# Ledger of designs, part 77: designed miniproteins, single chains, continued (2)

Each design is a single chain, and the fold is of that chain. pLDDT is the mean over its residues in the fold that is shown.

## One batch from the design tools (miniprotein)

Design m6670
Fold by ESMFold2-Fast:
Structure m6670 (fold): chain A 57 residues (1-57)
Amino acid sequence: GIEVNGRFIPYNNIKEVRENPNPKLAGLLVIVTNDDNEEWLFDPNNMPPELLEKYIP
C-alpha cells in the first residue's frame, strides 16, 4: 500500500494511476481508487514497482 495525504491506500484498492492533466500540477500523478473513484495526487519520485503495473499513460 501507499500513503497519500495521510490516508493509507492498499494496492488492491488502487484502480489506476494516471498523468495529472493540470499543467500547474505537472509531474504529479493521479491515483484512482475502487472506492467511489476517489482521486489522489501523488509524487512519482517515490513510486513503488507495484504502482507501475497500474499506470495508464
Scores: mean pLDDT 73

Design m6671
Fold by ESMFold2-Fast:
Structure m6671 (fold): chain A 93 residues (1-93)
Amino acid sequence: SAPLVAPAVATEADIAELARRLGFSAAEMREWYRGIPDAESAIAVVRELLKRIVPNPEKVRVNGELAYGPEFGDAGDLLSALFEALRRLEEAR
């Protein structure tokens, strides 16, 4: 397998934690992302979702830790973690 760029995400554990933080189930989140063919549109969707669920987007947490920096200008960090976890989850299946 290719080397990991970001910190190793626990795949299902990370997806489940992110889903809980956002108020969605892991299954729903996977199905939702599956409908999005490109990463660029996914970024816009993630931003919209976070604004609706997290009133203070600079405080995003994954696995109980802060996943993103002080300002949430771009959802790249959270998006990358979600895509990476989703891909591995589907590959394992």
Scores: mean pLDDT 47

Design m6672
Fold by ESMFold2-Fast:
Structure m6672 (fold): chain A 65 residues (1-65)
Amino acid sequence: GKEEVAEEASKRTGFSFEQAKKAVDAGLLAKEGKTEEAREILQELGASNEQAQEIGILLIEYGLA
């Protein structure tokens, strides 16, 4: 489920589990076409380009995006 994806996101990015949950939610919003909302969440998290890319890859791997 989404919790499992957030745990893996935390491991790959170095985010805390709570930060990883927000990053996963941002990735899902971006895939839904809500790109500005996704951008705002990632900015609040201070996400790097590398962290954002890892989240995108992870969502594809888990079939969520």
Scores: mean pLDDT 81

Design m6673
Fold by ESMFold2-Fast:
Structure m6673 (fold): chain A 74 residues (1-74)
Amino acid sequence: DRDREILLAMAEEMRKRGYTEVAKIFEEYAKKGDAEGALKAAMEYFKKKDDLIGLFWVAMRYTELEIEQRLAEK
């Protein structure tokens, strides 16, 4: 459940930044509940596009959202 919420939040942020195809990746993997697969697929997309900035950004932002969700358990 928490993983699905993080993946859907990532999809929303990707759409806002114009990464529509990456947003679809996160949405598809959210349905499967596969957070690790989602991150791997998104990073592979940026790697194939030679977009290192996008690759590092998606990894860092995913980590930030994971921390935010953990802090929500107060």
Scores: mean pLDDT 78

Design m6674
Fold by ESMFold2-Fast:
Structure m6674 (fold): chain A 84 residues (1-84)
Amino acid sequence: GIEEHLRRIAKETGRPFEEVEKLIREIVKKLNPTIARTNIRILKRMDEQGIENEELRERLLRDLELVLEELSEEEREEIRKELE
């Protein structure tokens, strides 16, 4: 799981687990807008090309919903404008 990977990074870098967890949390937070844009673009391209992969679509939509909940109102509005 995620905790096991974070503990491995802490051990390899010689940093406290708490420090690594905070750093990864901040990196993930900064990546959320990029993840949202990428998932939306993939979904849009699937629809444009008629790609019928329901498992992939459901996974992308679920991941997108979770990421959108982590975004600010301003970040969501910026992504919306880019997709117009």
Scores: mean pLDDT 76

Design m6675
Fold by ESMFold2-Fast:
Parts: structure tokens; C-alpha cells; sequence
Structure m6675 (fold): chain A 85 residues (1-85)
């Protein structure tokens, strides 16, 4: 099991709440436990950590978020940091 810290920086701050909803929906759809979530409105950034069984699942999850944000027309930069415990 690994922790994946995902940082989503949304170019349009007005889309931040929509991006947050998408992130939480994707985590729930993938059955991943969100262990922390922080929203920085001034930086237009969502940072959250999920528990994933392996690296491949964490990468699938990040790709799913990117795809859903793109489908919603939300311009965002997604960064993933993997922590092996």
C-alpha cells in the first residue's frame, strides 16, 4: 500500500469547487480512501492524499482525474507524488 499525494492547480479559480467535486467523485468511484484534503483558494489549488494498493492504481486514478477535468472543460495542472511507507 502506498500514499499518493495529488495536487490539482486549477487555472480558473471559479472552477475550483467543480474540480474538487470531480476529484472526490473519482476517488469514490475508484474505491480509494481520501486521508487528507486541503483547498487553497488563493492559489487555486486542491491537495489531497489517497491510499492506493500499488503505484499502477495511483497512476490510473491520476489519469481518471485528468480525463474528467478535461471533459468538464477545466484547465488544470495535475502533480502526483507517491510515498512508499
Amino acid sequence: MILATVTVTVKDPEKLEEAKKIVLEVAEEHGLAVVSLTVDREKSRITFTVEAPDREKAEEFARAIEEKLREAGIEAEIEVELHEL
Scores: mean pLDDT 81

Design m6676
Fold by ESMFold2-Fast:
Structure m6676 (fold): chain A 96 residues (1-96)
Amino acid sequence: TKVQENIAAELANPEAVKLALEGLRYFQKGSPEDLEKAKELFLKAIELEPNNAFGWAGLAMVLAKQGDPKAAEYTKKALELNPNEPLAREAEEMLK
């Protein structure tokens, strides 16, 4: 488990990870303009790395905050890619 998680992390696209982390920073600021910037950054992250569970989970959190029904679909996508993704758990809680 830990060994496979570490190997997956080592193979992650560093530019996609950087974009997703920047997206999370904007999400945490929480203004409507910051949420749109977060959405743009998470979309760029998943364009570079479609298997980036963090990027999908972050996008789902933005969409949940905006009331977009696609939030549930993208939360599921993140969990299918990584069942242990912490941001996907946060997205699930936002959808309740």
Scores: mean pLDDT 79

Design m6677
Fold by ESMFold2-Fast:
Order: structure tokens, then C-alpha cells, then sequence
Structure m6677 (fold): chain A 83 residues (1-83)
């Protein structure tokens, strides 16, 4: 389950990086934040760490912190229930 969560997050962030690079309205800074987030998720030692790094990336991109933190709590709860 942990390997599947990390793999899915990596695939999601890889897709986000590609979409941002293809989007003429995306800034170079937004692409850099996504690439940094992808690297941190790839280096995560656990699914929990990967989810936390993905959440930090969303917040850095301007997502609402409370909404992201709630989504993270839900994801961590789901991860715990799957294990």
C-alpha cells in the first residue's frame, strides 16, 4: 500500500509538472515548486512523508492551507485504515 501511494503521488506530480510546462499561463516559479515537490515525494521514506511533501507543495502553489491540511488529515486517516 505504501509503495502504491508514493507511486501514485509521483505520477500525479509528474503529470502536474508536464501540464505546467505546457501551460503558457504557468510561471517558471510554479514549475520549479512542482519539480521540487516531485523530488521530495520521490525521496520520501514513507507514504506519510510523501503525502506531507505533496501537501506542502500545494500550499506553496497558493492552495488554501486549511483545505490542504484537511485533505492531508483525510489521506493520512485512509492510509492508516488501509494498513
Amino acid sequence: VEEEVIKRLVETLEGAVEMAKADPSASEEEVEILEEGLERVRRARSAEEALEEAARTEIRLGADREEVEEALREALRTLRELE
Scores: mean pLDDT 79

Design m6678
Fold by ESMFold2-Fast:
Structure m6678 (fold): chain A 59 residues (1-59)
Amino acid sequence: SAMEAREREAQAALDYALKLLEAGQVEEAKRVLRGTVARYPDTPAGAEARRRLEALEAE
């Protein structure tokens, strides 16, 4: 379904941001997380991206 495709896209974007964090690319990861939140706010992966972005911005 379109909602399943949307969640898969959101999860892929989140996974990419997490790999950037593992590589120490914090500013690039923040950009990807902001994009994920903006495009997929109502998905589980979008909600996780918001939580991770808030944690990074609280540092």
Scores: mean pLDDT 86

Design m6679
Fold by ESMFold2-Fast:
Structure m6679 (fold): chain A 65 residues (1-65)
Amino acid sequence: ATKYAAAALLAVGEAVDHGGLEVRVLASGDLEIRDPDAERGRELTAKLDALAKELSGVRVHGHIL
């Protein structure tokens, strides 16, 4: 599902102009989210995971810095 993960990352990239937020596509095609704001990071990870599941069954991995 790499194609859909990349599309989701590009869409998220438009919204992530805030310091410390990091989003990547992993080799598996899954998304990884890292955010120094623990609560915001959890919420963004949940929203992106829901979007990824709707698009292609891709998973999102979130980390709190």
Scores: mean pLDDT 57

Design m6680
Fold by ESMFold2-Fast:
Structure m6680 (fold): chain A 79 residues (1-79)
Amino acid sequence: GDALFEELLARIRALLARLAAATDPAEILALVRELERVMKEAGELYKEGKLTEEQLEELLRFAVEGLRALREKLEAAVA
Protein backbone atom coordinates (compact mmCIF):
# COMPACT_ATOMS: atom_id res chain seq x y z
CA GLY A 1 0.00 0.00 0.00
CA ASP A 2 2.44 2.69 1.23
CA ALA A 3 5.18 1.82 -1.31
CA LEU A 4 2.64 2.07 -4.15
CA PHE A 5 1.33 5.39 -2.80
CA GLU A 6 4.91 6.77 -2.57
CA GLU A 7 5.63 5.62 -6.16
CA LEU A 8 2.49 7.37 -7.49
CA LEU A 9 3.24 10.52 -5.47
CA ALA A 10 6.81 10.58 -6.88
CA ARG A 11 5.45 10.20 -10.45
CA ILE A 12 3.02 13.11 -9.90
CA ARG A 13 5.83 15.27 -8.42
CA ALA A 14 8.09 14.52 -11.42
CA LEU A 15 5.32 15.36 -13.92
CA LEU A 16 4.43 18.62 -12.12
CA ALA A 17 8.12 19.64 -12.06
CA ARG A 18 8.38 18.97 -15.83
CA LEU A 19 5.14 20.91 -16.43
CA ALA A 20 6.51 23.88 -14.44
CA ALA A 21 9.67 23.90 -16.65
CA ALA A 22 7.95 23.13 -19.99
CA THR A 23 7.59 25.90 -22.62
CA ASP A 24 6.57 23.82 -25.69
CA PRO A 25 2.74 23.51 -25.97
CA ALA A 26 3.01 19.96 -27.40
CA GLU A 27 5.19 18.87 -24.44
CA ILE A 28 2.76 20.51 -21.97
CA LEU A 29 -0.18 18.63 -23.55
CA ALA A 30 1.73 15.30 -23.43
CA LEU A 31 2.64 15.86 -19.74
CA VAL A 32 -0.99 16.74 -18.82
CA ARG A 33 -2.18 13.55 -20.57
CA GLU A 34 0.45 11.55 -18.65
CA LEU A 35 -0.79 13.08 -15.37
CA GLU A 36 -4.36 12.04 -16.35
CA ARG A 37 -3.10 8.46 -16.92
CA VAL A 38 -1.41 8.37 -13.49
CA MET A 39 -4.62 9.61 -11.81
CA LYS A 40 -6.72 6.97 -13.63
CA GLU A 41 -4.23 4.29 -12.47
CA ALA A 42 -4.54 5.58 -8.87
CA GLY A 43 -8.36 5.34 -9.12
CA GLU A 44 -8.18 1.74 -10.40
CA LEU A 45 -5.74 0.79 -7.61
CA TYR A 46 -8.16 2.28 -5.07
CA LYS A 47 -11.02 0.16 -6.55
CA GLU A 48 -8.77 -2.93 -6.19
CA GLY A 49 -8.17 -2.10 -2.48
CA LYS A 50 -4.44 -1.38 -3.07
CA LEU A 51 -4.75 2.30 -2.00
CA THR A 52 -6.73 3.74 0.93
CA GLU A 53 -9.33 6.49 0.41
CA GLU A 54 -7.01 8.90 2.27
CA GLN A 55 -4.08 8.03 -0.05
CA LEU A 56 -6.23 8.58 -3.16
CA GLU A 57 -7.51 11.92 -1.76
CA GLU A 58 -3.92 13.04 -1.03
CA LEU A 59 -2.78 12.15 -4.59
CA LEU A 60 -5.78 14.05 -6.05
CA ARG A 61 -5.18 17.08 -3.77
CA PHE A 62 -1.47 17.20 -4.66
CA ALA A 63 -2.18 17.01 -8.42
CA VAL A 64 -4.92 19.69 -8.23
CA GLU A 65 -2.73 22.04 -6.13
CA GLY A 66 0.18 21.60 -8.56
CA LEU A 67 -2.01 22.33 -11.60
CA ARG A 68 -3.50 25.37 -9.81
CA ALA A 69 0.01 26.76 -9.12
CA LEU A 70 0.91 26.24 -12.81
CA ARG A 71 -2.31 28.00 -13.92
CA GLU A 72 -1.57 30.98 -11.63
CA LYS A 73 1.95 31.31 -13.14
CA LEU A 74 0.53 31.19 -16.69
CA GLU A 75 -2.17 33.79 -15.85
CA ALA A 76 0.49 36.09 -14.30
CA ALA A 77 2.61 35.78 -17.50
CA VAL A 78 -0.27 37.17 -19.67
CA ALA A 79 -1.34 39.93 -17.23
Scores: mean pLDDT 82

Design m6681
Fold by ESMFold2-Fast:
Structure m6681 (fold): chain A 73 residues (1-73)
Amino acid sequence: MEEQVEKFLKDREEAEKYLEELGDRELKIEYYERALGLIDKMLEDPSLSEEDRKKLEEEKKRLEKELKELLEE
């Protein structure tokens, strides 16, 4: 699980950087919504370590903030 979480976070960082270069707001919104859904599913795993859970919760908060800024509520 730890290796999968670490890989997920790295892959997300690379994808976010690519989306930033594209400048497509709608693609960013869709990407963040999908990433949040995946994090929620990962957080449902009872075998998830406390360290991985903390990392996913921190990433979820970051993505929720970014998504909120993009949606301009």
Scores: mean pLDDT 76

Design m6682
Fold by ESMFold2-Fast:
Structure m6682 (fold): chain A 112 residues (1-112)
Amino acid sequence: AVTLKPGETIYGAALPDTASEDAKTLARVVTAAFKAGDEQYKAGKTPEEIAKAMLDAAVEELKKNPPKRDAEVTAGFTYNGVDITLRIRVEKDGKVTVEAFVNGKLVAKKEL
């Protein structure tokens, strides 16, 4: 799991060349989600709208480069005292589930 503060993204951070392609893919997914979330937060959107935008960005990035191995990633941050969390689960059969939570409440879900 990765937790970042608003503005503390892995955007522009280099991964080691020895990092697996799946790790690089998940880092891109988390970066895209946090960028989308930060943009919606700056636009004055609700926590639920921020969470849904993050889920949509994560789904688009996962569609470009699907992970090849089973994995689970939880990434979250806090905006104005509200916890926004994404959970990405890659199953052994290749099924991908992305869930978005606001203060622990499920607000959006997508299966790929």
Scores: mean pLDDT 73

Design m6683
Fold by ESMFold2-Fast:
Structure m6683 (fold): chain A 71 residues (1-71)
Amino acid sequence: MIFQAGDRFVQDMNDSGSPDFMSGRDVLGQFIDHMMDVGVPISNDVRTYYDNGDFDRAYQIIRDGRLNDLR
């Protein structure tokens, strides 16, 4: 559920033509770091996509991983 809110937030920022894309990107990066710290099994792939500039892909993997854990 938290990831759904985050996904909506990121999408809303992008869809609204957010002037702070760097802020949204930074928030995603911080989120990835925190998820890793709390023990979510975030693969190196997530970090690789983020570093490669595929922020949406990185977030999708995080969200999918969380949903898969619930499944």
Scores: mean pLDDT 57

Design m6684
Fold by ESMFold2-Fast:
Structure m6684 (fold): chain A 94 residues (1-94)
Amino acid sequence: FRERALELLEEARRRVLADPVGTAREALRYAKEHKEKLAELLGVSVEQVEEGLRELERLLEEAVRRGDRETLIAVAEALAAAAVGIKVAEELEK
């Protein structure tokens, strides 16, 4: 269980470093598709998740426009971690 989570996190980390923009956009799409599960995992409302994802999307697109690599990596890491959390939770509920 923990080994699987670490494996997925290591994979996500490699993808973020290789393609931060593409990885962030893919993870954002996945989080939007699984927003109810993400809300359950975080102990917040679906509306709060939707608001947070909109803010991360805004930060991502702003960082892309400005060439802010530090913000790009930070946003990509946050979104990738959320996607990994969803996948691990789904495997545990099987």
Scores: mean pLDDT 80

Design m6685
Fold by ESMFold2-Fast:
Order: sequence, then structure tokens, then C-alpha cells
Structure m6685 (fold): chain A 93 residues (1-93)
Amino acid sequence: SLEEKQREALKKRLEYYGENLTDEEIKRVLDILERMAEAAKNDAPESEIDRLIDELGKISPFFGKQLKLLKENIGYEAVKNYIILTYRELKKA
């Protein structure tokens, strides 16, 4: 299915960055991204965003590091916008 193709594409992308995630780990990454998008839309405190970034980083160190760098260099508004846009694009497929 299209969803299966998207999960496979995400898995391959992470493998190119040295992350060999299972299908179940990819599903957990997508679940965390959904929770992050909900938190961002509901103007959750920065501490909740930090917690979700840490949980993401336990499964995908690459994604966790990328979001931490975005936060440190630009700020939480950039992190929230990135997550909302990314999750919106994933849902439209």
C-alpha cells in the first residue's frame, strides 16, 4: 500500500544515516511524531516537547539529534512548525 511504501522510504532514509530500524520501530517513530504534532498544535509547554524529542531519540538517535539542533540553533517555534508540517505531509499520502 501507499502507507507501506512511505514506511519503507522512511526506513531506507534512516538506514542511509546509519540507523537500521525495524518496521515496529518505524511505527513507534510515526506515533511519536503524531504526539509531537498534537502537543505543538495545543501549545504544550517546552518541557513536554523536550520529553517527546528525548523519546524519539531513544528509537531514532538521528531524528532526535536533528530536532535538538533545530531547537538549539533556531528555537521551539521552528521545532513545532517542522513537526506540524512534516506530520501533515505524512497524513496527506
Scores: mean pLDDT 79

Design m6686
Fold by ESMFold2-Fast:
Structure m6686 (fold): chain A 76 residues (1-76)
Amino acid sequence: MAVEKAKELAEKIKDPNQEVRDRAFAELVRLALTGDPEVLEIAIKAFEELSKDPNPVDRKIAQKLAEFLKEELEKL
């Protein structure tokens, strides 16, 4: 269930609606911090893909989140 939710949130962070993206960012990070390695890997991949986005603000936030979540995965 958590893995399925993480995959749904990974798609929503690419949504054209900013409110949907902002909520998906927060929920995906929160879900990743539950310490499930599979959820962490999904979140890291999603933010790494978003770090290539043409929007410089989303790109910078995604880069920082991917790095942070990689550090959390290494602690497990």
Scores: mean pLDDT 78

Design m6687
Fold by ESMFold2-Fast:
Structure m6687 (fold): chain A 76 residues (1-76)
Amino acid sequence: MSVEEQVERVKEAGEAIKEHWEDEEVRRESAAVLREGLLSPDDRVREAALEQIEEIAKFLKDEEKRKELEELIFSP
């Protein structure tokens, strides 16, 4: 998978989790994609994942949902 494809996949995961937060399966799968992005050997993919996580946190505007996001990403 190219760097551009990995960045796009990370961006799509960010959009999916924002649109379908109430869907536990989508939330789990999208969080896994964001976590893989953070662990990428490519700086551009890691930066894209960090930006998406920050945008999701701002979108959620709920401390409990932000905590859930953090746990899904860093303590799966």
Scores: mean pLDDT 80

Design m6688
Fold by ESMFold2-Fast:
Structure m6688 (fold): chain A 65 residues (1-65)
Amino acid sequence: GAEEAARLAREGAARGPGAAAGAGMQGTSVSYNLGGKEEAERGARAAGEAGGPAAGISQRHTADM
C-alpha cells in the first residue's frame, strides 16, 4: 500500500538510484512550470502519483511522531 511505497522511496534514495529518480521528477516539474502555473500544479500532482506521494506518506508518519 501507500506505506510500503513510502518505504520503497526511502530505500531507493539510500541506494542512490532514488536520487537520480528525484532529479528526473524535478526536471519534469521545471518543464511544467515553463508551461504555466496551473499546468505546473497538475504536473506535480501527476508526478506525485508516480512517486511523490510515497515520500509524502513517509513524512506524514515521521511528522506525527
Scores: mean pLDDT 49

Design m6689
Fold by ESMFold2-Fast:
Structure m6689 (fold): chain A 84 residues (1-84)
Amino acid sequence: LTPEQAKALAEELEKRLRAVLNPEDIVDLKVGASDDGIIVAVIGLKRPPTPEEVAAIHAVRDEVAASELGKDAIIITLFYIPEE
């Protein structure tokens, strides 16, 4: 995976994740790419995700991973919920 492909993949992943999540529930959303072909999305939510949201995020991950840009990448999605 080239650095340019990793950046494009990270940008596409962030865009798609933001499209399937309620903006009001997002505390933070960061997508980073490593030189090793690992793309990590860290999703901070105000509350636990619903089963439907988890399924949507996994569908986005799988679709991006199946793309020509993502086929050689490892895509990891992580959730965190700030405790009040």
Scores: mean pLDDT 77

Design m6690
Fold by ESMFold2-Fast:
Structure m6690 (fold): chain A 80 residues (1-80)
Amino acid sequence: MKEKIVELAKKAAEAAEKGDRDTALSYINELVKLINEDKSLSPEEVARAIGLVLGAIGALLDGDYETAARIFKELEEFFK
């Protein structure tokens, strides 16, 4: 499961870097589902991951694609 989260976080970062807000948001929906369904994650890891996802959503909605891409890269690194 973590490998799929890493892959989706990477794709979300790439979409954000291209300014593709709708594609990045679609990857966020899948990321939230995978994070919540991964029973190997501690409650603290889930809280941190969801916090990063919420930050990325805020940045995308503000048109701050550079910040959104950085947050997705932090999420990728967190699950490596």
Scores: mean pLDDT 83

Design m6691
Fold by ESMFold2-Fast:
Structure m6691 (fold): chain A 68 residues (1-68)
Amino acid sequence: SMDDLKAEIDKLQGEIDGLTGRIFGLADQLDAETDPDRRAALEREIMGLLDEQHRLSDRLAALRKQVE
């Protein structure tokens, strides 16, 4: 139903917002980090979260088209 789609959109938006918060938190840690190995680890983690955010954003866009 339309209400089920809206509930899934809201849930997915919440997951994306959570990932955004985690990415910014890690970016702040990266800005403060001076050790190159730890910086590389933070960059890899941020990259993985950005990939996940892009996948969820694509799913969200597809769901939003269904409620137009």
Scores: mean pLDDT 88

Design m6692
Fold by ESMFold2-Fast:
Structure m6692 (fold): chain A 72 residues (1-72)
Amino acid sequence: SEDTIKQRLQFGQNGDVDTLVKEAEQALRDAGITDPNSIRAFSKFFAEQLGLTDAAKREEVAQRVMKALAEQ
């Protein structure tokens, strides 16, 4: 659930970033969003909503999602 994900991410670990990248990528693929600016904005927002408070880690999520979607 969303609450379970938020609780896990509050303590910030590398595995949480990998999970967020996969979940954000899937959500963007399902929505058909391909614009790089929209991908970055959504990925950062998604990570923040799930409790990732580190700005550098949110940027890492966005960069990894953008790379994954660019290579499709």
Scores: mean pLDDT 73

Design m6693
Fold by ESMFold2-Fast:
Formats: structure tokens, sequence, C-alpha cells
Structure m6693 (fold): chain A 80 residues (1-80)
């Protein structure tokens, strides 16, 4: 699974309000999110005010943002 496919799958799971365990399982081959971090990500996704995120929720969001940035760079590299 390429990073771009993982990023797309993660977005689909979050939009579908998937169980945190399903998110952790999808990211497990990459060691990206454990169950604790997946729960934090789901809490952050449901939080209407990003300024009220806990440190754990911010860390989970930052891991996903780094994945998206890496997937974008790999996608651009595949163009040439």
Amino acid sequence: MELIELARRLGELLAAEADPAAIAEATAPYGLLDLREARALVRAWRNPDPTKLSAEEKEAVEKVLRLIEQARREYEALQR
C-alpha cells in the first residue's frame, strides 16, 4: 500500500465515522497510529474548535498531516 492510498483510506474512515480500532488497523502496517492515537484522532475530528485540542489529539493530527504531506511529495515525484 502506497502512502497516498493510506491517506485516502484514512480520510474515508474519518468521514464515515469509523471505529478507532478500524483506523488503527488500517495504519498498523506503517506503524503510524496505535489504538490510543486513533482514538485521539477521532476525538480531534469530532471537535468543532481546533484550539481546544489536547496535546494527544494535536500529536495524532500532526502525524496525519505529515502523512498527507509525504503522500503529496511521493505523488508529485511519480509525475516525473
Scores: mean pLDDT 74

Design m6694
Fold by ESMFold2-Fast:
Structure m6694 (fold): chain A 59 residues (1-59)
Amino acid sequence: FDELNGKTFSEAKEFVESKGYKAVISGNPGPEQKFRAEVNEVDKEVRFFHVDNPPFNLG
């Protein structure tokens, strides 16, 4: 969801809950910290991860 990328964590949580999704927090992203969101359409969940260090290698 591109709309989540411009929001604070609190705003993103409210947004997904307004769409009928459950916000699941994996770690402590903090209010203004960068986070990664993973959408589970089967369970109607959006999981938020904190981002410690920028680039992971895709290999």
Scores: mean pLDDT 65

Design m6695
Fold by ESMFold2-Fast:
Structure m6695 (fold): chain A 61 residues (1-61)
Amino acid sequence: SEADKVAFVKSVVEGMVASARSPEEARRNIRLVIDQYAKDYNLSPESVAEVERYAEELVAA
């Protein structure tokens, strides 16, 4: 389901935030990865926005 795809991408983003050397590096790499998964999984704009909001909250913490 799309919800399962979103949950998977969120898990990838979590790992990227944990392994990044800086918030700026995390933001750059996460943007590229979200764009790639949006294409590969054909995610809706709403799902992409949800993952982007989640990523922003994680990086800001």
Scores: mean pLDDT 84

Design m6696
Fold by ESMFold2-Fast:
Structure m6696 (fold): chain A 65 residues (1-65)
Amino acid sequence: SLLEQLETLPEPVREAALALIEAYRAGDEEAFRAAENAFLSALMAEPDPAVRARAAQLVHELVRP
């Protein structure tokens, strides 16, 4: 599943992505904005472009309507 694939991402990207999905599912807009900022920061710090692309794609699929 997409969620299982997300759990295979390296830290801290994995932790930030999981927190973002949790905030999205909870419907908490304030928590979602904070988690989105944390996820974007983790992506900027990730040196592997393949990991960045995969994390962004998985999050996009999981937070879609």
Scores: mean pLDDT 81

Design m6697
Fold by ESMFold2-Fast:
Structure m6697 (fold): chain A 80 residues (1-80)
Amino acid sequence: DELVKKVIELLKEEAERLEKEGKYEFADYLRLLIEQIELMSKYFSAEEVVKKLKEHLRELAKLIPEYKETLDELLKRIEE
């Protein structure tokens, strides 16, 4: 599905950017999310996968304030 592929590409680009900035733990976390999205996409609709991802990113932004700006930008790009 094009929507899921677009989201995965956005997460990959952001993970590479974070790795270049030395934020290895955050980059690894985004790569783990990509694996979870790929697994979910085998069993759920694209709309359900994206909805669950957005909910997860919103909760993560509340739990890890240092990631909030990056996560908020990702949410905005996914919603486009």
Scores: mean pLDDT 80

Design m6698
Fold by ESMFold2-Fast:
Structure m6698 (fold): chain A 73 residues (1-73)
Amino acid sequence: DFEREVALSLARMALAIAELEGLPVAEPLRAALDAYLAGDLAAALAHLERALEAGKDDPAVQLAVRRLREVLR
C-alpha cells in the first residue's frame, strides 16, 4: 500500500515535470496513470513500457516508471 502510494507520487511528479517541459514521456505516462485509475492494469503496464522507451535517456523518469511498474505487477 505505502510502496504503491510512494511509486504513484513519484510517477505523478515525473509526469508534471514532463508535461511542463513538453517531454515525449508525458503522453505514455499520463496514459498509464489514467488506465490505472480506470482499473485497467494491463493497459497501465503496456503504457509504462512505452514510457520507459520514451524516457530512456532520463534516469529520474526511468526510476519512477520502473518503481511504479514493479508495484503494479
Scores: mean pLDDT 84

Design m6699
Fold by ESMFold2-Fast:
Structure m6699 (fold): chain A 71 residues (1-71)
Amino acid sequence: MADLIEQIAEALRNNDRERAAELTEEAVARIRAMMDTGRRAAGLEPAPDTEALREALRQAIDTAARQVLEE
């Protein structure tokens, strides 16, 4: 995951918006899969598959990538 965030930051640094968008969607999918796996391991129902959750994940990823850029 951290490697994906760093790759998104690098794509943003290079002004490669298409690559940054591709990596962001990959990171969203990865986080979603990890959440579902973790919840099942804990005996919980899967997290709801809503656009609001996906948008929140995209924003969290963007925030993390921007923090890496500022370092």
Scores: mean pLDDT 75

Design m6700
Fold by ESMFold2-Fast:
Structure m6700 (fold): chain A 83 residues (1-83)
Amino acid sequence: MSGPEVLEIQRKLKELGYYDGPIDGVWDEELKEAVKKFQLENGLKPDGVPDAATRAAMDEALALGRPLPSVVELVLQRLLEKF
């Protein structure tokens, strides 16, 4: 991956809550795991490679706020905590 691509992926995954590491443009194991988790939750092949489909899904998730499954899980968890 080129440096700007890695920085973009780090920022997007951090904003979506999948990555809590530094935004330094370095491809590391933590970032690869974050990509795999995002891919798995969005029905993509969890290979840790941010291909065109993965990047498109990240952009779509950011435009919608969050992936629907993660939003549903968060809502259910908060509802259970309130009761």
Scores: mean pLDDT 71

Design m6701
Fold by ESMFold2-Fast:
Structure m6701 (fold): chain A 81 residues (1-81)
Amino acid sequence: SSALEESMRQFADFLLENISDRELLIEAGLAAVRWMLDQGTPLEEVRLFAEILIEKAELSEEDRRRFEEEVRRLIAEHERR
């Protein structure tokens, strides 16, 4: 929903405003993904958050690939529970 997407964009903005270090921002994003999976958030919504964070943070191609790989790993680990 538009309201969910807006909330995710606001959270991404909050992370960007409070975390200037790129590696710490990526780690915070991964922590948020892990928390969302633990809460039973639908996979489509988890992926939407990841896409929003990548876009808003303007991640380099290398950092984007690394982040996407780690998100896929976290989803796969969660699905194996």
Scores: mean pLDDT 85

Design m6702
Fold by ESMFold2-Fast:
Structure m6702 (fold): chain A 83 residues (1-83)
Amino acid sequence: AVEAAFAKFDKDGDGKLDRTELAAFIAESLGLPFDASLPLEQQDPLVRAMVRVAMAQFDKDGDGTIDLAEFKELVDYLNLKLP
């Protein structure tokens, strides 16, 4: 379920995914490597592009995080495979 995927990647348990947590989810969904110690600009180009699109489209409050409702829209929009 999308809620289970959200909870799995919400590492700090605040009910929101930041850019790093979202990048980890996208990388996992695409089967691409992800290194949490690296900034987003040094991750896979496809992961970086999808994070930017997702934030621009679904970060409705502009704080750089994605809540569960936005995450559901994002998964459907990007046609991402749930891990």
Scores: mean pLDDT 74

Design m6703
Fold by ESMFold2-Fast:
Structure m6703 (fold): chain A 120 residues (1-120)
Amino acid sequence: LAEELRRRAEEEMRRARELLERFAALGTQTAAQHPELQSQILSALNQAREAVELAERALRAGDANEAAAHMAAARGYIAQATRLVGQADAAAGAEMQALGDEFSDAGNRAIELLTQANAL
């Protein structure tokens, strides 16, 4: 049971990573068209990626609290990138908001599943 829950947590975290890369591709495309916001958008996207990498490592180590903290940091950077993109392109910002919400759902499920596995 615990191993199955950890496997499912890894699957949800992989889904969160895939959503982040789709989010980052859209943000990068918008940044290329708006030089005044480019460095800020790319910085936020890079910080979100680093936070997710740390969350993935914490999840593999079985540390639900550390994974949750890094996912919270990633959500903060995702919110920043979404606001910056939304300033330049409202439609792109709305699409990034939807991807960010799906990312948060997947990340929260991964942490919940790991927490359940650790409670066994």
Scores: mean pLDDT 90

Design m6704
Fold by ESMFold2-Fast:
Formats: sequence, C-alpha cells, structure tokens
Structure m6704 (fold): chain A 74 residues (1-74)
Amino acid sequence: SRELEERLQRLEEELLRLLREMGAGEVILQQVRERIERRRREHGLEATIEHLQRVIEDLRRALEDRRRREERRR
C-alpha cells in the first residue's frame, strides 16, 4: 500500500532525526537505514512500522531525559 509506504518513510525520517540529535554519525545512520530495509523485506511493511514506532517512542523518552539533564546543569 502507498499509504503504508508513506508511513514507513515518515517513521524512518523521524528515527534518523532523533538519532542525529543524539549524536549518531553518518555510518550509524546508514546502518539503521539498511536494517530498516532488511526488516521490511524479511517481516513485511506493517511489522516494520510497528517496530519503528516502538523504537521512536523509546528514543524520544531517552532524548527528553537527556535534555532535562542538560537543562538542569545550565
């Protein structure tokens, strides 16, 4: 489905954005892109979307906690 493809693309972009904010370099970002594509091929589009949603939620919490720690040090 084109709608699911668009959803996956948006989740991938969001994940890469969060990882970049956390200090991930281009090598790590490229590895993540490759893992997403491999997961999609092996487990399908919907399962990959569910996995990325969980990962993004966990990373958002980690980044928020990091921001709170940095703000308290200022």
Scores: mean pLDDT 82

Design m6705
Fold by ESMFold2-Fast:
Structure m6705 (fold): chain A 75 residues (1-75)
Amino acid sequence: SASGEARGRAGRHDLLLHGRGEYPPSTKPGPSGEAGKLAHESEEKARAAGEAAYRALVDGGDSRTAAEAAKQAGE
């Protein structure tokens, strides 16, 4: 068993997903490649939408502005 608190979940994990790429359970190219690509793109879009909404709010925007920014970035 592993016990560790300070590991940087989002930071370190994000770096692996973005820089290292997906971790396929198979060693051969095939459906795993497509599944990994889709998962990576989906996660990237979700993160972009969240960041865009946060930025809009920080810039003094309202909920409407944040929702629009999230929609555009998360597409």
Scores: mean pLDDT 63

